Designed miniproteins, single chains, continued (4). Designs and how they scored, part 15

Each design is a single chain, and the fold is of that chain. pLDDT is the mean over its residues in the fold that is shown.

## One batch from the design tools (miniprotein)

Design m12492
Fold by ESMFold2-Fast:
Structure m12492 (fold): chain A 111 residues (1-111)
Amino acid sequence: DPKQEEINAIVQRRFQAGLDGDWDAEIAEAEKLIELLKENKDYKGLAWEAVLAEGQAYGLQQALEGKARHPSVKDTPEDLERAKEYAERLKKLAEEAKEFTPEEYEKELNS
């Protein structure tokens, strides 16, 4: 399935961007994936992307509040500011994915 191959390629690029600490590339690939999932009416995939983005934002927020450790946060003013920006971008991404899939989002939260 050419669409599934395209999805797999985006997922791999997003994963690599995360490993490289390239949050701009990671968000850009996630945005492409959400657009493709909307086009394909893959509501379960959209719900899962919302859950993932919210989880990532939550983990960053806990680290920013000193409640947990996060490997991508170096505890410098510059890294803290960058992590706050990234967390807000992830929250926006989650809301975008969630707006088309409220029922599927609830199912993914409870699975």
Scores: mean pLDDT 74

Design m12493
Fold by ESMFold2-Fast:
Structure m12493 (fold): chain A 88 residues (1-88)
Amino acid sequence: AELAEPLPSETELEKELRRLALEALNEPDEEKRRRLYAEVLILEFKANKAKGTAAEIEAALAAFRRYAREVLKLSEEEIEKLLAEIEA
């Protein structure tokens, strides 16, 4: 099995998160922007889950659900699928 290299001062995941966030902000198409924001939230959530406290993880989950529903306009089923992937 391949092992991940030691994390640098800034993690690769944090760098990718920043890149995706910037790409989402630069995307004028609403559908593409919503998809990119969903990917940003997934990566942020994984990062928080890896190093956050249980309370912070729970708060991030609640924030993700709310944002996905209200801003990204995802269905409840789509939100559940994304959360299942994060939980796995």
Scores: mean pLDDT 66

Design m12494
Fold by ESMFold2-Fast:
Parts: sequence; C-alpha cells; structure tokens
Structure m12494 (fold): chain A 70 residues (1-70)
Amino acid sequence: MSLEQIRAAAREALARFGPTYALTVAMVMALESPELTKEQIREVLREAGISDERADLAAEVVMNSRKLLA
C-alpha cells in the first residue's frame, strides 16, 4: 500500500468522520504496510490533522505492533 493511498484515505476519513476515525484508518493501513518508516507514518498522521504528539505516539505504537506480530 502506498503512502499516498494512506494519506488520501486518512483525509477522506477526516472530512467525513473526524480526526479519531482518520487516525484509526491511517494506523490500520500503516500496520498493513511494513515498508513504511516511522517518520513516514508520523508525517501522514500529521497531514491528516493529528497533533505532533499523538502522531509520534501512534507511529511508535505501529512500529512496536509490527515487532510483536513478526
């Protein structure tokens, strides 16, 4: 899954359902895309309207979840 697809889906979710739903969509898509770096995940979340602090924490959760599932 491409970074651009995640950004597009997150922006659409934000417009329709708000930031909490957008965060959920972006995190699920990022978990299914192990090629994405922590920095790329953080940037997509920030661009979706999530605060820097929440974006950093969410990116860390995704990276740790990948380690647990590996």
Scores: mean pLDDT 76

Design m12495
Fold by ESMFold2-Fast:
Order: C-alpha cells, then sequence, then structure tokens
Structure m12495 (fold): chain A 71 residues (1-71)
C-alpha cells in the first residue's frame, strides 16, 4: 500500500517536471519514471520475470532519451 502511494507521488512529480520539457523528452521521462515505479512494485510482489522484461524496456527508453538529448 505505502509503496503504491509513494510510486504514484513520484509519477506526479515526473509529470510536473515534464511541463518544462519538450513533448518528446517529456513522454520518455514520464515513461521511464512510471516503468521504474512499476518495476519496484513487481519486485515487491515477487514477479522477477516481469520486472526483468520491464527493465529491458526502461533501458530502451533511456537510450532513446539519451539520443534525443545528444541531438
Amino acid sequence: MELVKEGLERIREAVEKAKSLSPEEAQLYIAITTGKVTKEVLLAQGDEEKAKKLQKQIEELQAKLDKLRAE
């Protein structure tokens, strides 16, 4: 319960910060933050397989964000 509330607050903060970013950077930043929160919830529930798949997706999103920032 506490983990979910804390995670939702982190997502809200990410959305607020995204208001100052470009639309593409904002979308990636929110997706990465949401993914990290979801991964923590999955690990707390013992779903390591889904957490591992989500980690790969987070890494792909991070690579896209890094490429966008390098342009």
Scores: mean pLDDT 80

Design m12496
Fold by ESMFold2-Fast:
Structure m12496 (fold): chain A 71 residues (1-71)
Amino acid sequence: KPIGTLERVDGNVAFARFDRPPKVGEKVYIEYNGEKYNGTVVHVVDETRAVIKFDKPIPESAVGAPVYSAE
């Protein structure tokens, strides 16, 4: 079910590696420490890497968390 993994977190913005090409505007989420964080892909770096903007700040310890599709 996961479509990627968080590689870096900076406030409410994260860098993620995807198992398939990400698309700008794609809706995603992560679940970390029992909390759901909703995000949107805002920038595609390459075929497997993109920047996600989340609704709220994410703990930096969430690096490595699986990214799920919200579609």
Scores: mean pLDDT 83

Design m12497
Fold by ESMFold2-Fast:
Structure m12497 (fold): chain A 61 residues (1-61)
Amino acid sequence: MAYEMGLVFENAGLPDLAVAAYYVAAKKDPSKYEEAIEMARKHGLFDVAEELEKKLEEYKS
């Protein structure tokens, strides 16, 4: 559900909502953090991307 909503928002050109949806999906599957991070970076939400990167690193190591 949340991941599919992220794709819909991304295709609609709503990157902030897409990032929020991917983040909800990432709470259950850490691999989704990378999609949220890339979306945030591509649309200039760099502070959000850095915060998500730190959380992803905690799951990897």
Scores: mean pLDDT 71

Design m12498
Fold by ESMFold2-Fast:
Structure m12498 (fold): chain A 74 residues (1-74)
Amino acid sequence: SDKKAKELYKEGKKAYEEGNYKKAAELFEEAASLSTDPELREEISEKLAEVYEKLGNEEEAQIIREGLEWRRKS
């Protein structure tokens, strides 16, 4: 549900602000899996890329950013 996705996204942002990037990644991944709203999915994906960059997962972050660019073109 998009309502549940929004709640998980809020929790993920809080974890990110607290510097708990591993928890933020988990929450953002779960939020993305539950979201059907394209706008919300793009916001979650942007934050997920940021958290992977913080974790040093540069390849995963790049894959997400390329996916976002492709989505904007379509």
Scores: mean pLDDT 81

Design m12499
Fold by ESMFold2-Fast:
Structure m12499 (fold): chain A 61 residues (1-61)
Amino acid sequence: SKMEEFKELARKKAEEAGLSPLDIETLVRFVEWELSKHELSKEEVEEYIDKYIKSILEARA
C-alpha cells in the first residue's frame, strides 16, 4: 500500500541519517499517524520526514 511505501521511505531515510532505532520507529509512527489524518503527496511526506530528521540532528548539537 501507499502507506507501507511511505513508512519504508521514512525508515530508510532515518537509517541513512544515523537515527537511533527508537527515533526511527517514532518517525515511522508519526508518518503513519499523519497519513491516517491527511491525504499527503509523496513530496509532502518527504518534506515531513526531512524536517523531522533535521530537528533530531539539531537537538543533538
Scores: mean pLDDT 83

Design m12500
Fold by ESMFold2-Fast:
Structure m12500 (fold): chain A 117 residues (1-117)
Amino acid sequence: SMAEEEKKKKQIEAANELARLVFEAFIRKQTGDEEVAEEARRLLEEGKVDALDALLREHLTPEQLAELERVAALVERLLKEEDEEERERLLREIVERLGLDEETVEKLRELLRKAHE
């Protein structure tokens, strides 16, 4: 069904946008550099894995890279979680780890809802 294909595309797009938003916020928090955060997001969007890895190794410590892996695992669990209470708990953990503002949290909630529609 074309309608089911369109619905699935929108779910994937919302999930990818949520992951990119969390990733950009993480890089911004760790580096304090908006240009590095935007470049990292661009490389992620373009699927340039080797260039992204090189950029991250240049700007992040090994401990910050390990924390990025932990945050990425939380995002993956959040996107796959079907229990609403556990989903809220995972989102809250991400928000606390990154120190996200209320506007960003509301955007994440909207994207998370769209990803599970």
Scores: mean pLDDT 85

Design m12501
Fold by ESMFold2-Fast:
Structure m12501 (fold): chain A 100 residues (1-100)
Amino acid sequence: SAAEAERLREELAAAEAREEEAEQHLEELGLSEDEKALARIRYRALRALAEGAIAGDLEAGLAAARKVLEEEAARLGLPEADREALLAQLDRLEAQLAAA
């Protein structure tokens, strides 16, 4: 219904506002630039995964998350060990979702 569509838009707007507040909070935590970069890459990857899951295509979401991790890590010049650690975290999450 139109009323349900409006409610969902309001819930989405509230969720996006909370995500923006979380990203602003990263600036206030006194983290190093590398730590902030890692946190932003993790957030963007999780966002891509969540969007895929909401669309009913978890496999596409996982592929998009991997692409975000690889491209953003390369663009920001993250050490190989940090890039591998992020990909390993995604692999563990994929395994946990497959087990559920």
Scores: mean pLDDT 70

Design m12502
Fold by ESMFold2-Fast:
Structure m12502 (fold): chain A 92 residues (1-92)
Amino acid sequence: SEWEALRAEIRELAARAEAASGEERRELLREAALLLAYGMIKKLAEEKGLEYAKKKAEELARQNLEAGLAAGEPELAEMSVEALREALKEVE
């Protein structure tokens, strides 16, 4: 499954980010966020159509920003939002 392979890659990037620091950690987290966003939006577009995927991307972006701010991780929240925005462009 393409989704199973993607999930494995995301988990590997996240694990490497936990062991890394500074800019390397940030780049690994950005890559993981982008792959996760792309996989989710692509799956939603295939199953429910592009309009539904756009609506869900906006909803997830808001939820991720709120969650990241509540957790004291605003930079990570912003990375997640940007990843969703970039993933949406790819599936249009």
Scores: mean pLDDT 77

Design m12503
Fold by ESMFold2-Fast:
Structure m12503 (fold): chain A 99 residues (1-99)
Amino acid sequence: EDVIAALREAFDKALEELKKLGYPDEVIERLKTLGDALIAWAREQGVVRLVRLEIKVDENGNITLTVELETADGHRTRVEITVDADGNISVRVEGGPPA
């Protein structure tokens, strides 16, 4: 699927940028696993568009990867993946259909 292929490509490019910034392979592999889970979730939710994929690194070495997706019914979901300087990963999901 074109949107799933675009999401995977954008995620892979973000991971390559993190490797260039010197992040350890363990962190990259954990993010890759989360990316695979995100892609599986996006397929299940009927995502039709990748609105945004953004990577931010703060002054303390914390990484925030923000993915904004749109479903066929026009709902937007934001997935925020944060990796702190110690390699701890947290995931936050905002928006999407009412739960």
Scores: mean pLDDT 75

Design m12504
Fold by ESMFold2-Fast:
Structure m12504 (fold): chain A 86 residues (1-86)
Amino acid sequence: MVPEEVLALEVELGVQQLSIAVQRVSDIREGADLAEVTARATRAVEEALRAMLRAQGASDEEIERELAAARAGVPGLEARLRELLG
């Protein structure tokens, strides 16, 4: 719960999410199965978010709540990736 540590982890998570987005665009262009690409990206985001929340001292219940919120955002990310490919 140190503000500077939380901010640093948020920046790291943002960089990881950007890297995942770039990889997904590449995978889709190569004809990869969109469901498989989504599943891989979801796992990577969940791992990064879990690590960040653990570092903040979050409980297992808090981590699962945040992961559920992150999973709810995945369909919106697919729409944005289609825009980037167009």
Scores: mean pLDDT 62

Design m12505
Fold by ESMFold2-Fast:
Structure m12505 (fold): chain A 76 residues (1-76)
Amino acid sequence: SEAVKEVARDFIAAEAVALKEMGYSDEEIRKKVRELAKQIAEIAGYSDEETEAFIKDLEANLDKLVAEWEKRRKAE
């Protein structure tokens, strides 16, 4: 569902920001985000094709998701 995808994107963005603050490199963050996305897709019951599409969408939009999450956090 769209609600599950929105919650997953926000959770992944939050995790990426946390990893960045912990001193992980951009390459390490992308690798960990991909692993987390696979775990979320498995729990959500996604097919292999849906899982790959979800990961590709996240990787393409990761910088935007991180920026929006940091912006919301700074506004709070």
Scores: mean pLDDT 78

Design m12506
Fold by ESMFold2-Fast:
Structure m12506 (fold): chain A 111 residues (1-111)
Amino acid sequence: DRIELTPEQLEILREVFKYIDEKLKDEDEILKLLVKSLVKEMVYLGVSKEEILELVDKFANLPTKEEKLLFLAEKVRELLPDSEAAKQMLKVLGGIARIDGNEELAEKILS
């Protein structure tokens, strides 16, 4: 899908992605990619850089993988309720929970 971002939105994306790479350097690579996907959609929707950085900081400070998965699922539902990108992100988050042996968490994410 071709998403046309303004030059200003592209600058925000570059800065936020650099921040994510530093802040989440020790994070699961798929989770980091999901955070980047959510951030890209937030920038497209005109969410401020400050709000996006706050979301990344909240995610990074969560103590468990389960809390991180639930947090991302909640934010996807709140910010991207009706998009194909949201559906795919929720499927990946639920799949990660299921692979980790947490079927209850997978159902909560997919509900």
Scores: mean pLDDT 84

Design m12507
Fold by ESMFold2-Fast:
Structure m12507 (fold): chain A 70 residues (1-70)
Amino acid sequence: IEKLKEEAEKKIKELEQQSDDYRNMAETARKNGDYLKAATYEGQADANRSRMERLKKETEEKIKKLEEEL
């Protein structure tokens, strides 16, 4: 259980940082008038956010299942 939490937290932090980086890139692209690039980076940021949410949910569900089966 602890290993699952630690691994998930590490991955969530990485995805969060990547999402922030993509959002910063999107803002920079908009500033430069590259709206197509901005949209692409925004899509990447949103995809990483969805991944974080899924990983968090899956980890919570796995912990719940282990607790219920014990």
Scores: mean pLDDT 78

Design m12508
Fold by ESMFold2-Fast:
Structure m12508 (fold): chain A 92 residues (1-92)
Amino acid sequence: MEKELEEAFEKLRKMYEERKARGLTVEELDEKEKKELDKARTLPLRLQIEEDRANATNEEDIKLLDEIEELIKKGENITDYYLERVRQSLAE
């Protein structure tokens, strides 16, 4: 997990440096850059979902994980939402 997260952040950093050198905004990313950015952006969430799915013992948790995966596929920013819900679940 840590190595994959580090690789994902390194990839994101490289993309930002390349974008800065080209003077581009987020909206000016081409399809290849968007795809790589989405992979790197969602990798930490996908790894966390995999871990949480392995520990899921009831249908409610599984349903929540499926919902989060659907939101990732739609390209929504859900990192904070996912982490907050996991934190709330663990506190109760």
Scores: mean pLDDT 63

Design m12509
Fold by ESMFold2-Fast:
Structure m12509 (fold): chain A 103 residues (1-103)
Amino acid sequence: MLELLRRIAALVADPSTPPAELEAATREFLEAARAEIEETPALSDEEVEEFLRALTDPAFLAALAAVSGLLARLVRAGEITEEEAREFFSRLLGVLRRLLEKE
């Protein structure tokens, strides 16, 4: 999971990266992370705010922005609901919090 997020962050940092390549890498990450995300409880709104405030690594922030952007596009395309996107993102932050606490 962390290696895939770092890959997304590297693609975001490269201004020559085609949007389609960034989207493909972000979709691959979401598919690979799906099982861990589904098994992880969603963070509360307060826990989300606290975690994002504590998260100072620009690579993780860039990767999370790419994931959030893809989720927003999937909502606009009618592939997922806004509720599903928020739930998914909150669960993803729960997984990341657990992984960073273990390091």
Scores: mean pLDDT 77

Design m12510
Fold by ESMFold2-Fast:
Structure m12510 (fold): chain A 65 residues (1-65)
Amino acid sequence: APAEGLPGLGPISTSKEAVEKAKKTFGVDKYYVMTEEEILERIREHLRKAGVPDEEIDAILEYWK
């Protein structure tokens, strides 16, 4: 939902925690099979739709890779 602004994944100082929250938010559960790459792509799409610049998104995801 791009009209709501940030989904709570924006804090760079807690990038690893933000990514973990995104994984849970996007339906990554024990029974749900999804590659790490697919999860990260969904996180990127949501952050971009919320108006987060690509540079910030890449910084968040880099600490996860």
Scores: mean pLDDT 59

Design m12511
Fold by ESMFold2-Fast:
Structure m12511 (fold): chain A 72 residues (1-72)
Amino acid sequence: SIREEAERIALELGLSPEIARLIGDYVTWLMRTAGLSREQGLEIARRAAERKPKTKAELAEAVGDAVAELLA
């Protein structure tokens, strides 16, 4: 699933299992609410994970930045 692929990307980039799971959930929710493609969702996951968020607050900022950059 897209959730599992996004989580895997985050894990491969060295994020904690807790944060990796949240990034998968965030991306899945964004795809449903904003109508983003699978490719856009995975790109958001990659960009957010590359910022290496360590907390839920940092993750929210990283995802927001990734969305803004991708959709600009």
Scores: mean pLDDT 84

Design m12512
Fold by ESMFold2-Fast:
Structure m12512 (fold): chain A 64 residues (1-64)
Amino acid sequence: SKLEAEAERLAEEKGLEAAIKYLRDKIAEIRALIPQLSGVARRIAEAELEALEAALKRLEAEKA
């Protein structure tokens, strides 16, 4: 996704912790938005959330 690509760019330019912070912030934004959504828009947001949570876990494992 575009947000995943941005996180990878941020990791290269500013380091792993900056990318982790970015993903956490975006995950929080999407979680807050989901209750307002329905139908296809909600499904897209939920899929994006799952992808970002997976990316966050991967980056956190690399940091540890």
Scores: mean pLDDT 81

Design m12513
Fold by ESMFold2-Fast:
Structure m12513 (fold): chain A 77 residues (1-77)
Amino acid sequence: MITASEVIRLLRQGRWDELKEKLGEENTKALKEFMEEVMKDNPDMKKIKELTKFLQEHLPQDIADWTQRVLDGLELA
C-alpha cells in the first residue's frame, strides 16, 4: 500500500510516471491538477475542493487525510 509520505515525495520530485503506476492514470491526473492548483499564487478553492473530494473517494485514507490537511491550511492562510 502506498503511503501519503511516499506520494508527497513523488509529487515533489515530479515523478508522474511512477505515481501513475502506483495510483492509476485517473487518480494521478487528479492529484497533478490538485498540486498545480494548490501551488498557484491565487488558488481556485472550488476546484481544489472538488479534486479533494475525488481523491478522498479514490485514494487510501492516509492520502485522503493529507489532501484535507492541505485544504484546511489554504483556508486558514
Scores: mean pLDDT 77

Design m12514
Fold by ESMFold2-Fast:
Structure m12514 (fold): chain A 83 residues (1-83)
Amino acid sequence: SLVDEALRLVDEYFNHKITREELLERLRELGLDAEAFDEAAEAAQRELLRRYLAGEISPEEASALMRERMRETAAELARALEG
């Protein structure tokens, strides 16, 4: 499944097995919109940083939410390409 492959790549990135540049390159090789993924990642990072600075979430929660949002974005992009 393209979704499973995309999720595996995101997990490898958050487990420090690949770089962000390698993640984007591999997503592009799968035919996914790597630029849309990167823009979504930047937007999520800004939102979670604001919530962290406001005292709403811990650094550990911010990291977990970032991973979850990036998995969700990768899955959505993969499903859009398959549909």
Scores: mean pLDDT 87

Design m12515
Fold by ESMFold2-Fast:
Structure m12515 (fold): chain A 100 residues (1-100)
Amino acid sequence: MKTIDEIAEELGLDERTREALKSIMPEKVTLDEAIEALKRLRAEVLNEAYKNYDPEKKKFIFPEDSLLAKIAGKTEITFEEAQDILDRLNEAIEKLEKMK
């Protein structure tokens, strides 16, 4: 088992994404548990993006307590910034899956 801090360091995850993972996972996890938690975080991020898109402003507007707002460190996020967050989560999942 590894700590979330060790996994985040190996994956090159930023501090905000690391804190989001810590909020949904135990202190020490197996590789499979880490993969499932990242998949869950990705699913929640996708659901928040889908619900909070403002077509007039052409950006996402989130409540301060949303996972996307916490990861981005701001409540207003462009489509490109949201895509970057999703791409980073997908890359992290693929890296962990290759470690199995």
Scores: mean pLDDT 77

Design m12516
Fold by ESMFold2-Fast:
Structure m12516 (fold): chain A 102 residues (1-102)
Amino acid sequence: MEKVEEERIKKLGERKYVTEYVASSLLQTAGMEAIDKGDFDLAREEAERLIELKAPKSIIALARHAAKKGKFDLVRYIAELARKAGLEDVAKEIEKILREAE
């Protein structure tokens, strides 16, 4: 029955996707807290981890939080990381955030 194998593959894909979603959410929160505390080295590390996970919503949320806090150097750094990783649409959205904040 091909149906049983398709359902099993789908469940494995959903489990991996949920795990990656949870990881991106935790990294986003940790990065935002690092920005709030002025720990920009940790904020850069969390941004790099989000880029490795290719988590577009979390990357954009972290960049938006940095812009709201006036940390434009960090916003530019995140945009450059996104471009180097091939996340062109994410980089464009971050550049738009930077333009709207300045």
Scores: mean pLDDT 78

Design m12517
Fold by ESMFold2-Fast:
Structure m12517 (fold): chain A 59 residues (1-59)
Amino acid sequence: SDDLLKQAKDLEKKAEELEKKADEGLRTGSITPLEAEILYGMARLLRGVAGYLKKKANQ
């Protein structure tokens, strides 16, 4: 459904924002490598949920 695809897109956008924050934080030294790993892990989970929603929309 269109709603599931929209939710997937919103989650992918949130994942991109988390990845950018982790990249910037590492570049500036504002976060630790562990904190960056947590942000990347959260982004990966959001992308996984988005993928699930896209597959469900096609059923």
Scores: mean pLDDT 88

Design m12518
Fold by ESMFold2-Fast:
Structure m12518 (fold): chain A 104 residues (1-104)
Amino acid sequence: EFQKEVEKEIRKLAEEAGIEVVEIRLPEDKERAEKILEEVKKAIEELKKLGVKEGPLSLEELPMSPEERKKLSEELKKKAKELGRIVLYIRAVTEEELEERKRA
């Protein structure tokens, strides 16, 4: 599965950068998965340029409320401080979930 290859590449990039992976959930669509991989690469490069060594790095396609998003952000920040590292959270919506929501 292409999804598993992209996940392995992201985990490898995170490990090389000293980033702790909290969650990785990728879409089954190859183009969307590749876009997420590219965004992760750009985010890691940006953090290196800014000298950021601790904090949350979140890439999400979730239809979350502002309250839920804020809670997730605060939980990730707390975990980053406990570990003294950047923590990575990726969650993409499945293609089936996107189609179902688009019909509603």
Scores: mean pLDDT 74

Design m12519
Fold by ESMFold2-Fast:
Structure m12519 (fold): chain A 67 residues (1-67)
Amino acid sequence: SMEKEEIEKKAKEKIEEAYKKLSDVKLSEKEKELLEYVALKNVELEKSGDVALGRSLGPETKALIAA
């Protein structure tokens, strides 16, 4: 329970930061949902300690997380 809540909180923070950087860019609802999904999965992988698996994400996916 606590683990899931922590992961969700970190993912939400990454999403908010990404939206702040993209405040002048209009994202579609599908792009926003993809960003949220990718952020959540990235945090889950980092929390599991599987950094190598996280690094296997495609460049486009990593760019969405970083944006």
Scores: mean pLDDT 65

Design m12520
Fold by ESMFold2-Fast:
Structure m12520 (fold): chain A 78 residues (1-78)
Amino acid sequence: SSADLNALKAELKAELQALGLGGDVRDLGDRLEFTGTAGEIVKRFQRLNGLQVDGIAGVKTLQAMKKTGFRLADFLPA
């Protein structure tokens, strides 16, 4: 639902803030636009999951992230 996707967007923004990457996301209302390090991580996730590789988490990307238990931290360099 719209409420479930809004909750996930809030969780992703909170994760980015915790990782010091809060500047790498822009909230467009219905979707999140990722740039910089976060943008490259999201594009890698999209490629691995057969999604359009645009760095934008719309409904399809957010649903795939929720289904797979996606975490930005798992894609960061050690």
Scores: mean pLDDT 83

Design m12521
Fold by ESMFold2-Fast:
Structure m12521 (fold): chain A 68 residues (1-68)
Amino acid sequence: MEPSLNELLSRLYQALRDQAPEAEIEAIKEEIVAYILKKRPDMPREKVVASVDTFVAGLRESLAARAA
């Protein structure tokens, strides 16, 4: 079954928090991009990728601030 967006975001957050391998984080990001494109095929792929990258950067910053 295809995961929900909330499930993918939860997996991403856990992977970032647990310092999972970059390959695992990239795989989850690709799943999120694919999910968004499936729901929003009108969006350019590059815009979706940029949005996901920005979101991940924000999560990394928030987790680093909490760890300090």
Scores: mean pLDDT 79

Design m12522
Fold by ESMFold2-Fast:
Structure m12522 (fold): chain A 80 residues (1-80)
Amino acid sequence: KPSLLELLEELDERLSKTESEEEAMEEIYKFVKEAIEVSTDPEVIEKLKETYEKIENNEPFEEVLRGLQEAVGLIHKLLE
């Protein structure tokens, strides 16, 4: 069972190595799916689901990144 922290660290490492928007989108998609299953906080789960829906609806990469940043911000607040 990966923790939310481990998933965030993996995402940061993978995103730093992506060479295209398409590769970054695939890594975000994988992260969001796993994070939803591991998360226990309802606000984090809803924010992750919103990001997932944006990806499924083929919204612009910038909108997906915004949703991801909001979800990550909530996760970091929970870890304090």
Scores: mean pLDDT 80

Design m12523
Fold by ESMFold2-Fast:
Structure m12523 (fold): chain A 80 residues (1-80)
Amino acid sequence: VLERILELYRKAVEAYNKGDKEKAIELFDEAIRLVREAYERGEISKETAKFLIAMLEEQKYLVEGNKEEAFKKRKEILKS
């Protein structure tokens, strides 16, 4: 499951670098969904799920231009 999440993260970054913000956001949302599903199935710890979701949400907010929400997610990562 972690390898698939990383694959979606890489694809999202590539889409953003090509100027496709909409595709990047979709891929980050898919990665976040996979993290939640992995946690629900007991495949990852709650701590790992919280960390990964915060990281992915930070990147999504940066793509959207929402620097304030991205900063809040960065603070969550630093506290975990």
Scores: mean pLDDT 81

Design m12524
Fold by ESMFold2-Fast:
Structure m12524 (fold): chain A 95 residues (1-95)
Amino acid sequence: MKELAKKDLENAKAGIDAFEADLPKVIERARKLAEEGKTDEALQLLANYSTAVGLLRVAAEWAGEESGDLDTAKEIVDRAKRIQEELDRLAKEIE
């Protein structure tokens, strides 16, 4: 009955795990771009990554409601929010 939503939540969990694993490399790349004077490229990289994480957050919220696994959804949403907050802080430091 909730098989698709449960699968979507599993995919969202895999996605947030991947975003967290990749985050240090994204931060390093953005800092290097800013140091090279490529501020617009650095900000675009951070904005694109934040948008992707935001879409995953929305998907996890929906999948949590549909599957009834609100605890797993909340964990993914809270993790996504922390990534977005870290990216926003770095963007403000670069600007």
Scores: mean pLDDT 86

Design m12525
Fold by ESMFold2-Fast:
Structure m12525 (fold): chain A 84 residues (1-84)
Amino acid sequence: SELEARLAELEERGLAVHRELLEVYAQLPAADQAAIAARWAAAQAELAEKWAALPDTLESEVALLEEIVAELERLLAEARALLA
């Protein structure tokens, strides 16, 4: 199905972005690592609350995973900016 294909695409993209984030994160000073970790923890808390409010459907899983991937991409961009 279209939604199952989208979910698989987002899972693969999320894993790729997460791997890149970990590589950049490892190069940051401790203070910057703490800042990125705090932003991710805050984002995870907000996403957990949002997930609890969503119906248990494949559409909801796709929507949530799109937000997770977008947040990981944002954190990667921030981490790269800190490294520059």
Scores: mean pLDDT 86

Design m12526
Fold by ESMFold2-Fast:
Structure m12526 (fold): chain A 74 residues (1-74)
Amino acid sequence: SLEDELRQLILEATRLVTEAVEKGALSPEEVDRFNRLLAEAYAAWRAGNTDELRRKMEELRRFVEEIRKRLEAA
């Protein structure tokens, strides 16, 4: 389900962001951006706006991919 996809994405994103923060690989501004993306995805989910939720999940996936590449390059 889309809810299960969102839950899995948030778990993966949180793990990567936590690691990146511990390694000094994320700025405070990037942490703020992550928190904003989470809030926006959750708001779309609560509103039942599936199209907006899918868009926000794509933005979150792109953010996660950027962080993962940074961690892999370190």
Scores: mean pLDDT 86

